# Ledger of designs, part 42: designed miniproteins, single chains

Each design is a single chain, and the fold is of that chain. pLDDT is the mean over its residues in the fold that is shown.

## One batch from the design tools (miniprotein)

Design m1524
Fold by ESMFold2-Fast:
Structure m1524 (fold): chain A 64 residues (1-64)
Amino acid sequence: SLEKAIEAVKEVGDALVERYRRLSQAARDAGNEELAKTYEEMAQRVREAADKAIESLKKILEEK
């Protein structure tokens, strides 16, 4: 169902953001600020992609 698809995108998106956030912190702890910044940017891109997908799915759901 579309509702389950929205939940799946949210759960996967949240998990990926958290994973990149942890990788960013590990890079900072290792003194690699450049790598930490790269992982932060990846987390932001994942969040934006997930949000756009959720918006699209919600629009389809509202039309049904």
Scores: mean pLDDT 85

Design m1525
Fold by ESMFold2-Fast:
Formats: C-alpha cells, sequence, structure tokens
Structure m1525 (fold): chain A 60 residues (1-60)
C-alpha cells in the first residue's frame, strides 16, 4: 500500500540521520513527518506511532 512506501521512506530517512550522528534530529524529524503524513491521509495513527517508536529505539 502507499502507506507502506511512505513508512519505509520516513524510516530510511531516520536511519540515515542516525548513521550520520544526528539521532535526536532523526526523532524530531520523523515525529513531524509522521504527523504530516497522517494529516495528508498517507498514514494511519497506528502506522505513525510505530514509525516514531521504531525511530526512538534506533536512536538509543
Amino acid sequence: SDGETVAKMILDFARSLIKSGNPEEAVRKTERMAEEAVKNGQLTEEQADKIIEETRKLAE
């Protein structure tokens, strides 16, 4: 589904930021991107929450 593609893109972006030494920025950016994707109908709230949780775990 389109939501799966959007989720993957957000997580790939987060992983890139973490790899470059910006884990706090990765969390902030993914929270914003996920919220905007929900507003635009690209993600469900549940999908957004899972992406944010995954990013937080990766940033630890």
Scores: mean pLDDT 84

Design m1526
Fold by ESMFold2-Fast:
Structure m1526 (fold): chain A 80 residues (1-80)
Amino acid sequence: LTEEEKLKIGLRDIMEAIDEVEKKYNVTFNQEQRKELIEETIKRLELPDESLINDEELSEEVKEKVRKTVEEVAKEKFNL
């Protein structure tokens, strides 16, 4: 991810990525698991706090990188 791409990624995008992972693996994350996925994805992608309020449309390439990061966290933390 470029620095400019990181600035466009918001909380909505991470939540949408979590929903896509739930659909793909036929799993449901509880509130605590969703919070951990959000926090860990922010850390791994090094997202600035200011970007999290942004609701900009992401390219499919950036959306895929966010989904892959969420998927990796879920596999490591929750044994998908």
Scores: mean pLDDT 80

Design m1527
Fold by ESMFold2-Fast:
Structure m1527 (fold): chain A 74 residues (1-74)
Amino acid sequence: SRVEVRTRERDGEYTAEITAEEVGTDGRVVWQTTTLELTEEQIPEALAQVDAAAARAESPLVRAIRELLEELLK
């Protein structure tokens, strides 16, 4: 599946729009979008929460969020 991530930073606040490609039961491609707004100080806590979610289910969206948060910590 395809994933698109668009990130903006302003004054220590990160806004990320994550769009993941899902295949529906009828074989049609559906795009699901999630928007995150985080301060720089909240990133480590958010990463811990997403790691817990990722351990439960393999979701393209959850995986993309985790990778984004790891990248922002660099």
Scores: mean pLDDT 69

Design m1528
Fold by ESMFold2-Fast:
Structure m1528 (fold): chain A 89 residues (1-89)
Amino acid sequence: SKEELLKEIKKLEQEIEELLSKVDPKVAELIYTESKRLLEQGKSKEEIIDIILRKLETEYGVDPSDVRELVERVVELLIKIQELKKKLE
């Protein structure tokens, strides 16, 4: 079971890398690092998405409509990873 959980975490991490490879590296870094930071602070999915989209628009001029789906998917995958990691503890 522990070995299967680690395998699933790795698959989800690879899916995040594939999603983030589709955007500018600076945009990808902000999405990934801010999602992880805010999730560790216990922010809701909705709060995390709103904060990231605001930062991307303000700092890089990225239209929220162009990246909302990508940001939502990355945050959802990180939440799943967090839940799986809790099962390993």
Scores: mean pLDDT 87

Design m1529
Fold by ESMFold2-Fast:
Structure m1529 (fold): chain A 79 residues (1-79)
Amino acid sequence: MSKNDIEAEQLLALGQIYLWLGKKAVERKDYKEAVELLEKAIELYREAIKLAEDEKIREEAEKNLKEAEEKLKEAKEKL
């Protein structure tokens, strides 16, 4: 695995943590915190996509990015 792919996987994993935290914030109706967490997840996934040389890492990051963007839109509608 390239150095870029290792870094992309680390960014993807961190993004997944922020996405999970953001979803939990939405469940408890903490929409302000949910927005902050989901925006961080989106930033991390975008960086992972830029760095990823492996198609599977890129595809997973793109899928997670789409989910994070959909959840962010939902959270913002509740503010």
Scores: mean pLDDT 89

Design m1530
Fold by ESMFold2-Fast:
Structure m1530 (fold): chain A 79 residues (1-79)
Amino acid sequence: MLDKNEINRIIELLKKHDKDKDGFVSTTDLLNDIVLESRNGFDLSMLPKIQTLLNKYDTDGDGIIDYKKMIKDLKEQEK
């Protein structure tokens, strides 16, 4: 289960990687940048949780996810 702090961290990462602000991100690019962020103290224990979440929202298997839908669902879990 993701706590509120973990959810907020994931949301920040998703927004950071949506450079075109179109609401879509590449799972491969996001995962690679998470590994790079580990050099700055990012907790790699979150990586399996993030991978599971990305796979859930990669409905077409193309490696592109609608992260706005993911953010909406994650925020609804905070209710």
Scores: mean pLDDT 70

Design m1531
Fold by ESMFold2-Fast:
Structure m1531 (fold): chain A 69 residues (1-69)
Amino acid sequence: SLDDIDWDGAVADLLTAVGNVLLKRGDYETAVEVYRKALEIDPDNPVAREGLAEAYRKLGKEEEAEKVR
């Protein structure tokens, strides 16, 4: 069989996992940047979208958080 590895999806998932770790550590600004990179690769990633919204909320950026929902 041909190699069906979705490397872009795998990279987006890894970036999402890194964003989640940063969010739990309280590194909200860096979490926003990492989640945004994940969403540039996979715009439909629901975990990255939820994480980005939560990071924006932690930064007091309620309008940005609502736009990501």
Scores: mean pLDDT 81

Design m1532
Fold by ESMFold2-Fast:
Structure m1532 (fold): chain A 55 residues (1-55)
Amino acid sequence: SQAAEDALLIAFSKRVREAVEEARREGWTPEELQRRLDEIKAQFDADYAAAQAAA
C-alpha cells in the first residue's frame, strides 16, 4: 500500500541521516560512509519490494 511505502521512505531517510551523523561523529572516511549507505539502500530496496509484493 502507499502508506506502507511512504513509511519505508520515511524510515530510509531517517537511517541515512543517522548514518551521516554517525560518520561525522566517528570520523568515517567517505568510502566507509558510502559502504554504510549502500547497506541501508540494499535493505530499503528489499523492504520496499516486499511491501509492493504484499499490496
Scores: mean pLDDT 84

Design m1533
Fold by ESMFold2-Fast:
Structure m1533 (fold): chain A 55 residues (1-55)
Amino acid sequence: SEFIDDIVSKLPVPASEKEKVREELEALGGDKVAIINYLVSKYLIPQKVAEKIVA
């Protein structure tokens, strides 16, 4: 999905991890709250940054 691809492209993670992250985010079905929580807890991304990524 374009939405998930856009999120993955904005993540400060190694390219080698991006495919796995994409699959994990797709499993969340586009739930913005779940995606924000995932980014904050898994990758220690500040909540404000995670909110901007998924907006």
Scores: mean pLDDT 79

Design m1534
Fold by ESMFold2-Fast:
Structure m1534 (fold): chain A 74 residues (1-74)
Amino acid sequence: PAAPMEVARKDAEELEKKGIISKEEAENLGTRRDVYLLQLRLASRFGVPREELERMVEELLKLGFPREEIERAL
């Protein structure tokens, strides 16, 4: 199966190419954790339904993210 890091890296490259994130933000996405937190921030900013945001938060908690770190990203 594709590692989450590999999928997230491709997503980050596409976001940079489309001008949604800066080159500096893309370069700072050196860890899997940074990419997941960016995806959560973007979902919140683009008005994804609350139920979808809650599912994303639960997934990050299952991956071992501290609740405080997730809440700071929102």
Scores: mean pLDDT 68

Design m1535
Fold by ESMFold2-Fast:
Structure m1535 (fold): chain A 122 residues (1-122)
Amino acid sequence: MLSPEEEARRLIELGREALRAGKYDEALEHYRRALELRPDDAEAWLGLGLVYLKQGKYDEALEYVQKALDIEPSDLLLVTTYLAILAVKAGKVEEGLAVIEAALRDPDDPATLARAKRVVAA
């Protein structure tokens, strides 16, 4: 039997797999269940934000990434993702999505945050 913490981590992994497969309803179910077990899980809030981003629901995406930032306000991946979603919402869809993909690949790279700031400012 998994502990609540182990089950939450497993649900976040399943959510990411569902999101990559384009199974958005399944991804939302997994992330919501993870948050029922651990409400202060920034990764699960980020996951919800990414699902809403993929559905073109940018205001909802920003709301959920903001909840993740309320937990971890200095996290480079979260700050970068928030700024990149703002760029997508402003019509810079290709550039913003490329920044998010780069940030997810290397979440500790400060160059990706600098790129997000540049895209939003332009």
Scores: mean pLDDT 87

Design m1536
Fold by ESMFold2-Fast:
Structure m1536 (fold): chain A 51 residues (1-51)
Amino acid sequence: DERLREALRLLFETDLSVAEIAARVGFRSVAAFTRAFRERYGVSPAAHRAQ
């Protein structure tokens, strides 16, 4: 899913919030985005940002 790859890029290259990234890559909710991201990468978007 190319949306999740774009989200990963935005997490590293920008200071956008997780909610803003979710909206930009086409998710309607942070919960839906977090679930999809965790299924793909094994960790939540917030955990990636905290690194």
Scores: mean pLDDT 78

Design m1537
Fold by ESMFold2-Fast:
Structure m1537 (fold): chain A 75 residues (1-75)
Amino acid sequence: RDTRAHIRNAKPGDHVFFGKDIDEKIKAGMSGTVLGVREENGERFLTIQLDKDGSVYEISEEKLIEAEAIISRPA
């Protein structure tokens, strides 16, 4: 709960953990690093680099909420 608030306060360098599948590329249990945050047409997008293969995806706030994404600060 409050996943939306965590995502809205995400910053470059923060870690993301995906609790559920988003699509074929991003599955439950995957993690990544936030590279950037932008807003377009009233929707927020996080640019995330996946830890598994270094691939970069731009993911909407809504998809991150649905995937029960956990945002944490870097160690």
Scores: mean pLDDT 77

Design m1539
Fold by ESMFold2-Fast:
Structure m1539 (fold): chain A 111 residues (1-111)
Amino acid sequence: MEELKKKARELIEKAQRAFNEGKVDEAYELMKEAAKLLIEVDPNNADAYIMLGEAYLNAGKVDEAIEAFEKALKVDPNNPRAYSLLGRAYEMAGKEEEADEAFKKVLEIKK
């Protein structure tokens, strides 16, 4: 368990460096690996599902991103970041009505 958490942290630090170097695709692949390890450690980690969904969006894997954000919201149903990203994923999928509903949830939470 602790070894997986340490590996995930190292991957996140590498992803941050890759973003700073303009290596966006490499950074998201590192985030995807870190997210999978974090989910393996704790399947109730909403932030890990958000991280996984963001990596899928960067890869153009919109359906997988939607599934990841929906899992994040099952864990943390009042997460405005997860709703915002879910709305963006629905827009990319051409699901305008579902996107509007997700964005309305962000406004309800933030007031």
Scores: mean pLDDT 86

Design m1540
Fold by ESMFold2-Fast:
Structure m1540 (fold): chain A 86 residues (1-86)
Amino acid sequence: MTVKIVIENASIGQILGAIGVGIQAELEGGKTTVELKGDTLTVTIENASDEAVQNALNFAEGVEKAGGKATIKQDGDTLTITIKGP
């Protein structure tokens, strides 16, 4: 499946965390693309493993616990996690 992590008004911690999820996914055989445009970071993981999907969901949960807001949507084989800073 494909995982997209979109962070609006990303903090440095959120940037590092999302990139870390992407790097781990690539080590597991996925393909990670990172794009930073203005205040929005997008990490796209193609051919994500079940572990990479779970790591992305755990990252989103961590953001919520830290006072951010995460919205998760699944459309077919694409899981999109949209995060807004606190």
Scores: mean pLDDT 82

Design m1541
Fold by ESMFold2-Fast:
Structure m1541 (fold): chain A 90 residues (1-90)
Amino acid sequence: SSEANKIIEEAIKRIEEEVKRFVEHQKKLGKVDEEAVKKVREVVIEAENEIAKLRQLYEEGKISLEEFEKKVKEIVEKMKKKVEEIIKES
């Protein structure tokens, strides 16, 4: 649905903002932390996979739009906290 697509587009933008924040932090340090890059990649892939699964459940009518939006927001917040911890540990 168009409503579910908007929720996903907003989630993708939030994920991209957190990745950009991590990249800008790496640039300020003047070096690439390859282990931190790997961790951020894994966290992003996990979030994308969880969102894709929720989208399928919504399209199959197994969850409501409200529950879908709530769970997508929870995934994005969890992802954001993990990226913030990676930045702090870098």
Scores: mean pLDDT 87

Design m1542
Fold by ESMFold2-Fast:
Structure m1542 (fold): chain A 59 residues (1-59)
Amino acid sequence: STAEALRAAYEALPETTRRVLDLADRGLSQAEIARELGLSPSTVSRRLREAEARLAEAA
């Protein structure tokens, strides 16, 4: 199922990328996520794009 494929793709993401995605899903902005995780905003943006691409490919 699509839901099972998405879950598997999410679990295959690097830990840092999963944390970024989880915080974004909770409604945090990229700046807030960067501050929370000690990352640059550009790193957060790149990790979100990576997660979106991987999840889109699984759907």
Scores: mean pLDDT 82

Design m1543
Fold by ESMFold2-Fast:
Structure m1543 (fold): chain A 61 residues (1-61)
Amino acid sequence: GTVEDHLVDRVLSTEEMIAWVKEHLRSFPLSIALHTSVEEARAFVEAELARGDQAFAFVVE
């Protein structure tokens, strides 16, 4: 997929983040990170995808 398919570029409540993580942790090997900026989140996803891993990043305000 594209990098955009792997970004959660919105503020999530703690309960929404927990629900999302529980859903995605069971599907495949997954790297998850919290970032304070979209730019850092994008760089993280690009690096993980380049290694052949699945990745998701949250942008936290």
Scores: mean pLDDT 57

Design m1544
Fold by ESMFold2-Fast:
Order: sequence, then structure tokens, then C-alpha cells
Structure m1544 (fold): chain A 70 residues (1-70)
Amino acid sequence: MEEEKKRLEERIERLLALADHLARQGLDETSRRVKELAELAREYVKKGDLERARELIEQAVNVAAEAIEA
């Protein structure tokens, strides 16, 4: 449990860093969405709902990936 929680927290930190990078590239809408999803994922990690946290992290990654493809 502790290791899985740490991995999710690390992924959330990386998503927040990615969102800041996207904002610097002028992708402000994508940056905001990634931040929103990462913050929600952090809340679910705190609640112990690791499945929902994973879903939100995956959604954030997909949002960022789609913007980079365009």
C-alpha cells in the first residue's frame, strides 16, 4: 500500500511539472486541465481510493498526449 501510494504521488508531481511546462509552451487550456486532474487524483490518494486516482492520472496523461500530437 505505501509503495503504491508513493508511486501515485510521484506520477502526480510529474503531471504538475508537465502542466507547468505546457503553460510555458502556450498550451494554457491543456495545462489547466492536466493540473485539475492531477489535483483531483491527489485528493483520491488521500482518501485511499487508489483506483480512482489511477483513472484520473491516466486521463491527465491522455489530455497532455493529445495536445502534444496536435
Scores: mean pLDDT 82

Design m1545
Fold by ESMFold2-Fast:
Structure m1545 (fold): chain A 81 residues (1-81)
Amino acid sequence: SAEVLERVKQEMEDLKEQTLARYRANPELDIDELVARFRASMDTLIEAAVRKGLLTPEQAEELRAYRDDLVAQLRAEMEAG
């Protein structure tokens, strides 16, 4: 479903903004640990949707590409200070 795809993308974006806000509130937090936890949370979300049959294989691959883009953006934003 296109609606499920958009909802999962929004949840991933919200998770990125929440992670960035946590880091900005406490910049002593380990960037690598925060990025790893963020990636793992997105992977769990995508895998759960795939397992429940809510996404096509093509939609799952689109979300994994989007995940990789969000991980790169989050890391860059945290490292930029």
Scores: mean pLDDT 86

Design m1546
Fold by ESMFold2-Fast:
Structure m1546 (fold): chain A 77 residues (1-77)
Amino acid sequence: MKLKLRITVPADDKEAAEKIIELIKEMGGKVLDVRQEGDTIVIDAEIPLENAKGLLSKIKEATGGKARISDAEIVEE
């Protein structure tokens, strides 16, 4: 079972976006899409459900709370 996430960061903070992408990959997740929508960078990703809480905690710590989770959906593997 996986969690499908949409994560957003300010477009002027590319370092925060890069840290999030690295954390997703390190936690066994997959980055589905990375795009810029206006003044925001949008990251679509999947992560094993068991790792989701750990990922969200690490994202918050690594980005100082700048990242936002706009969508979260549980999907079957």
Scores: mean pLDDT 81

Design m1547
Fold by ESMFold2-Fast:
Structure m1547 (fold): chain A 78 residues (1-78)
Amino acid sequence: ESLKVASEAFLIEGRKAFRAGDLETAQRYFTIGAELGRYSDPGIQSQSLYGLSDVLEKMGQNDKAKQYRQEADRVAES
């Protein structure tokens, strides 16, 4: 269950960085949260992918943001 705890911590840190306007740090943390969440918790994986999409959109990488949003929707099963 350490992977789930770690994935949740990176999701939380990613959200803090995003709110602070640190887009590079938010991208890094959401990427790690999504990767760890893939092997531990689909909810954390999907939330991290939504966060990554939001970060990339703010960075002007709209095509990449759309791809991650579609991946997040698929993981969320809705």
Scores: mean pLDDT 86

Design m1548
Fold by ESMFold2-Fast:
Structure m1548 (fold): chain A 66 residues (1-66)
Amino acid sequence: DKKEIEEFLKKLEERIKELEEKIAELEEKKAKGEIDEKEAELEIQILEGIKALLEGIKAYLEKKLE
């Protein structure tokens, strides 16, 4: 059980990192004027929301391992 949770946490960390990279790309495109500001902000908000959910799941699982 603990080992399976640790593997799942590692996968969650990888997904969170991928979301951070996507957010950074959108922020860069927004800064360069390559994308509409309102559209970029909406997409960033959606990705930030997904990231927050995954971070919440990660925190819950880490607490369960204690």
Scores: mean pLDDT 84

Design m1549
Fold by ESMFold2-Fast:
Structure m1549 (fold): chain A 77 residues (1-77)
Amino acid sequence: SLTDKNTELGLLLQRLVEAINRGDWEEVKKIVEELQKNFGVPQELLDRLLEAAKRGDRDAIVEQLQRIANDAMKHIS
C-alpha cells in the first residue's frame, strides 16, 4: 500500500542518516542501492547526497535528503 511504502521510505531515510553519521559507508551503499531499486531514486540525486556527506556539509546533506524523499514520493504515488 502507499502507507506501507511511505513508512518503508521513512525508515530507510532514517537508517541512511544514522549510517552517514557513523561513517558506515558499507551500510550507506546498501541503503542507496535499495532506494534506487525499490523507490526509483535517480543516481544523480544519490551522487549529490554522497558528495555532500563526504564533505561533511550538514546543510547540503539535509537538502539532498529532502530532494530524495520528494522524488521517491512521486515515484510511489
Scores: mean pLDDT 81

Design m1550
Fold by ESMFold2-Fast:
Structure m1550 (fold): chain A 64 residues (1-64)
Amino acid sequence: GVEEARKLIEEAERAYEEGDIERAKELVFRAEELLKRAHVLDPEDPAVREAVERLRRLKEKLGL
């Protein structure tokens, strides 16, 4: 769900800060998959929108 996606985003942010770009990208893809499923269930959920925004910013840093 959205909470699991948020944890993956936090792990991806840590991996990015540690210079592990490969792991950061892997975690980003996993989080995006979970958020797509959550968005289908409730597109207007503020928690989903917040997580999508965090993921978007991290993807920008990773060049995705």
Scores: mean pLDDT 79

Design m1551
Fold by ESMFold2-Fast:
Structure m1551 (fold): chain A 80 residues (1-80)
Amino acid sequence: MKYTAVLVLLDEEGRTLAMKVVEGDNLDSAVEQAEKAVPELLAEARRRGGPGRYTLHLVILDARGNVVREETREVEVPAP
């Protein structure tokens, strides 16, 4: 069964700085692909918004579009 993971990185104002959609053949695979995408999202946020604190929102959907996992975490992009 196919799962879709949507990652959204938000600034302090709730504006989307970066977004990525990844897929997996099962839930564990979708989670793994999402975690692998996080460094790329942080790099894009650093290019667009600079160093700072951002909110990472992760939603995993099943093949029917049902939310099976949702996580929100604070992430820090360090200064160079």
Scores: mean pLDDT 81

Design m1552
Fold by ESMFold2-Fast:
Structure m1552 (fold): chain A 55 residues (1-55)
Amino acid sequence: DGVFTDEGLDRMAEAAREAAKELGIEVKLDPNMTKEERGKAIDEAVKKIFEKLKE
């Protein structure tokens, strides 16, 4: 987990968005986001998914 390509970040964002949607977590992701913005959105989504999964 060092460097993320645009393609890698995009795939992670989609995966996180799908998982969050399944758990009822709203994730705001769009293609106009910068790498930094997408990284933060993915991080927030992952944190929320983790919190939901750990109860």
Scores: mean pLDDT 68

Design m1553
Fold by ESMFold2-Fast:
Structure m1553 (fold): chain A 72 residues (1-72)
Amino acid sequence: KKEKAIEYAKEALRVLAEEDPQNREAYDFVLKAIEAIKNGDYEKAIEYLKKAREVASPKAQEFLDKAIEALK
């Protein structure tokens, strides 16, 4: 559900900040995804999470995949 998706997205942000701090592109996409979830735009949120996944570190990708699965 949306609470779980936001929680996983926030964990992805934490991992990106700690392990891949130069990856601002992935970080920005995850922030946009969280805002889309809050607005009820789940299709747009999934699009942003997928874009973040393409440029994210492997550990951040794990949390992004969980966020996408929570939204489907």
Scores: mean pLDDT 82

Design m1554
Fold by ESMFold2-Fast:
Structure m1554 (fold): chain A 60 residues (1-60)
Amino acid sequence: MLSSEERKKRIEKVIKKLENTVLKELSPDVQKQVKELIRKEDYESAYKLIEEELERKRKE
């Protein structure tokens, strides 16, 4: 099991990467949901949510 410090660093890196790439294109509410999922280390659900929201915007 990773230490709390290692887990926090990983979460911060993932959040920063997403903020610099795709989160800017999403609504603030979706950004909050994605960050929540990443903090829970549910990366699969976070990425799925991003994909669904990007697809929704393309179908507008």
Scores: mean pLDDT 78

Design m1555
Fold by ESMFold2-Fast:
Structure m1555 (fold): chain A 79 residues (1-79)
Amino acid sequence: MSLGEELVKEELEKNPNASAREVTKKVFNKVFGFVPSDEEFESGEIGDDTYIGGAGVRAGDSHKKLLREIVEISKKLTS
């Protein structure tokens, strides 16, 4: 099981009626302190100017990849 799948399943165990969007936002906020926008959720992409964390740390490729994985898994498990 991937880390993304484990995180999504944990959130769904706490909130079984949560939408894919709600699960994605809660998981990302828990892990990175960042809440994806509705556009970022629909596209599965984070903009190059997006910062994660209060210190202004720019989102890297690993963060973008993890967002895509969490979005895809959330959509599959909430359908």
Scores: mean pLDDT 70

Design m1556
Fold by ESMFold2-Fast:
Structure m1556 (fold): chain A 64 residues (1-64)
Amino acid sequence: AAREALEAGLAGRLSPREMIRRIAEALGVSPATVERLVKRYAVETGDLDEALRRAVEELERAAA
């Protein structure tokens, strides 16, 4: 579910706002939590798409 929203957003099928909302719903976290992790990884990687992938991976591990 979260990966499907991520892939749809990266493919331009969802707005960034809707992508983040769906990822948050799928992982049981707030959109603000997703945005904070994306910002953190964006600073570390310099790549927004990679930052989004890393944020989703971290939240999936926390939910396991």
Scores: mean pLDDT 81

Design m1557
Fold by ESMFold2-Fast:
Structure m1557 (fold): chain A 96 residues (1-96)
Amino acid sequence: SEEYLEKARRKVEEAIRIAEKAGDLDLARLIRESARVAEELVEKAKKEKNPQKSASYTTAAVLHLIGASIDAKIRGLEEAAELLTEAALYVAKAAK
């Protein structure tokens, strides 16, 4: 579902804005990088004809966003962490 992927992108963008407003430019960069890798993995999942391999790409994309969420939480940015976890959930929902 493209709608769920758009929701995921909006949640990631909001998390980046929170990191930037907090002055944590390193975290903002890390979130952008994790999101870029996740988006590449989602595109690979969409093009993959093997359901098992497609599911593996989706799982990897989810884990990259969860990794960024953990980094945000360690840095005390709870709202950014929650948004990144929600983005991961939307990526998982888009794969069904």
Scores: mean pLDDT 90

Design m1559
Fold by ESMFold2-Fast:
Structure m1559 (fold): chain A 56 residues (1-56)
Amino acid sequence: MTGEEAERELRELAERGASAEEIGRRGKQLADTAKDEETAERINRAGAEAVIAVED
């Protein structure tokens, strides 16, 4: 999975009303499969943003 695909998936989860726990768990799974640090950071940032969005 690319960083772009992971970002989109995490955003879609937040838009669907997924819980912060579910988003955080999936974000970590996606980051763990990242090929490089840049992609992992990108995924972690998207996950954090999605969690903030659903906690509001």
Scores: mean pLDDT 79

Design m1560
Fold by ESMFold2-Fast:
Structure m1560 (fold): chain A 52 residues (1-52)
Amino acid sequence: MELDLSTPEGALRAVEKALELDPEFAKAILEGFLSHPDPEVQEKAREALAKL
């Protein structure tokens, strides 16, 4: 999924998958997405982190 993560859609899919994982593992992935260049991805990561 490395190349897919270069797009907003691919990054959003990764955030959704992270929500299905263990909270600790999901948190680590979502923290990485807070630095994503796309504001939509950053927003989804913040929302997902708030759910954890």
Scores: mean pLDDT 70

Design m1561
Fold by ESMFold2-Fast:
Structure m1561 (fold): chain A 69 residues (1-69)
Amino acid sequence: MDALSPTERAIVDLILAEGRPLSVAEIARRLGLSPATVRRHVRRLEARGAVSVSEAGLVGPGAVAVRRA
């Protein structure tokens, strides 16, 4: 149905707005969520190719956009 949940869209938008990789902890602080919650959503976004996650846990933009229109 929807391409991204509000939380997932907020994570993608934040990363794109910063133009640099962000840690899960920094994203969690900015969105008012626990790091575990952010990591769960990031894993889903990574599986879709919407974000990339480094070995150090830094989250950056992915090569595949989840778009329906």
Scores: mean pLDDT 73

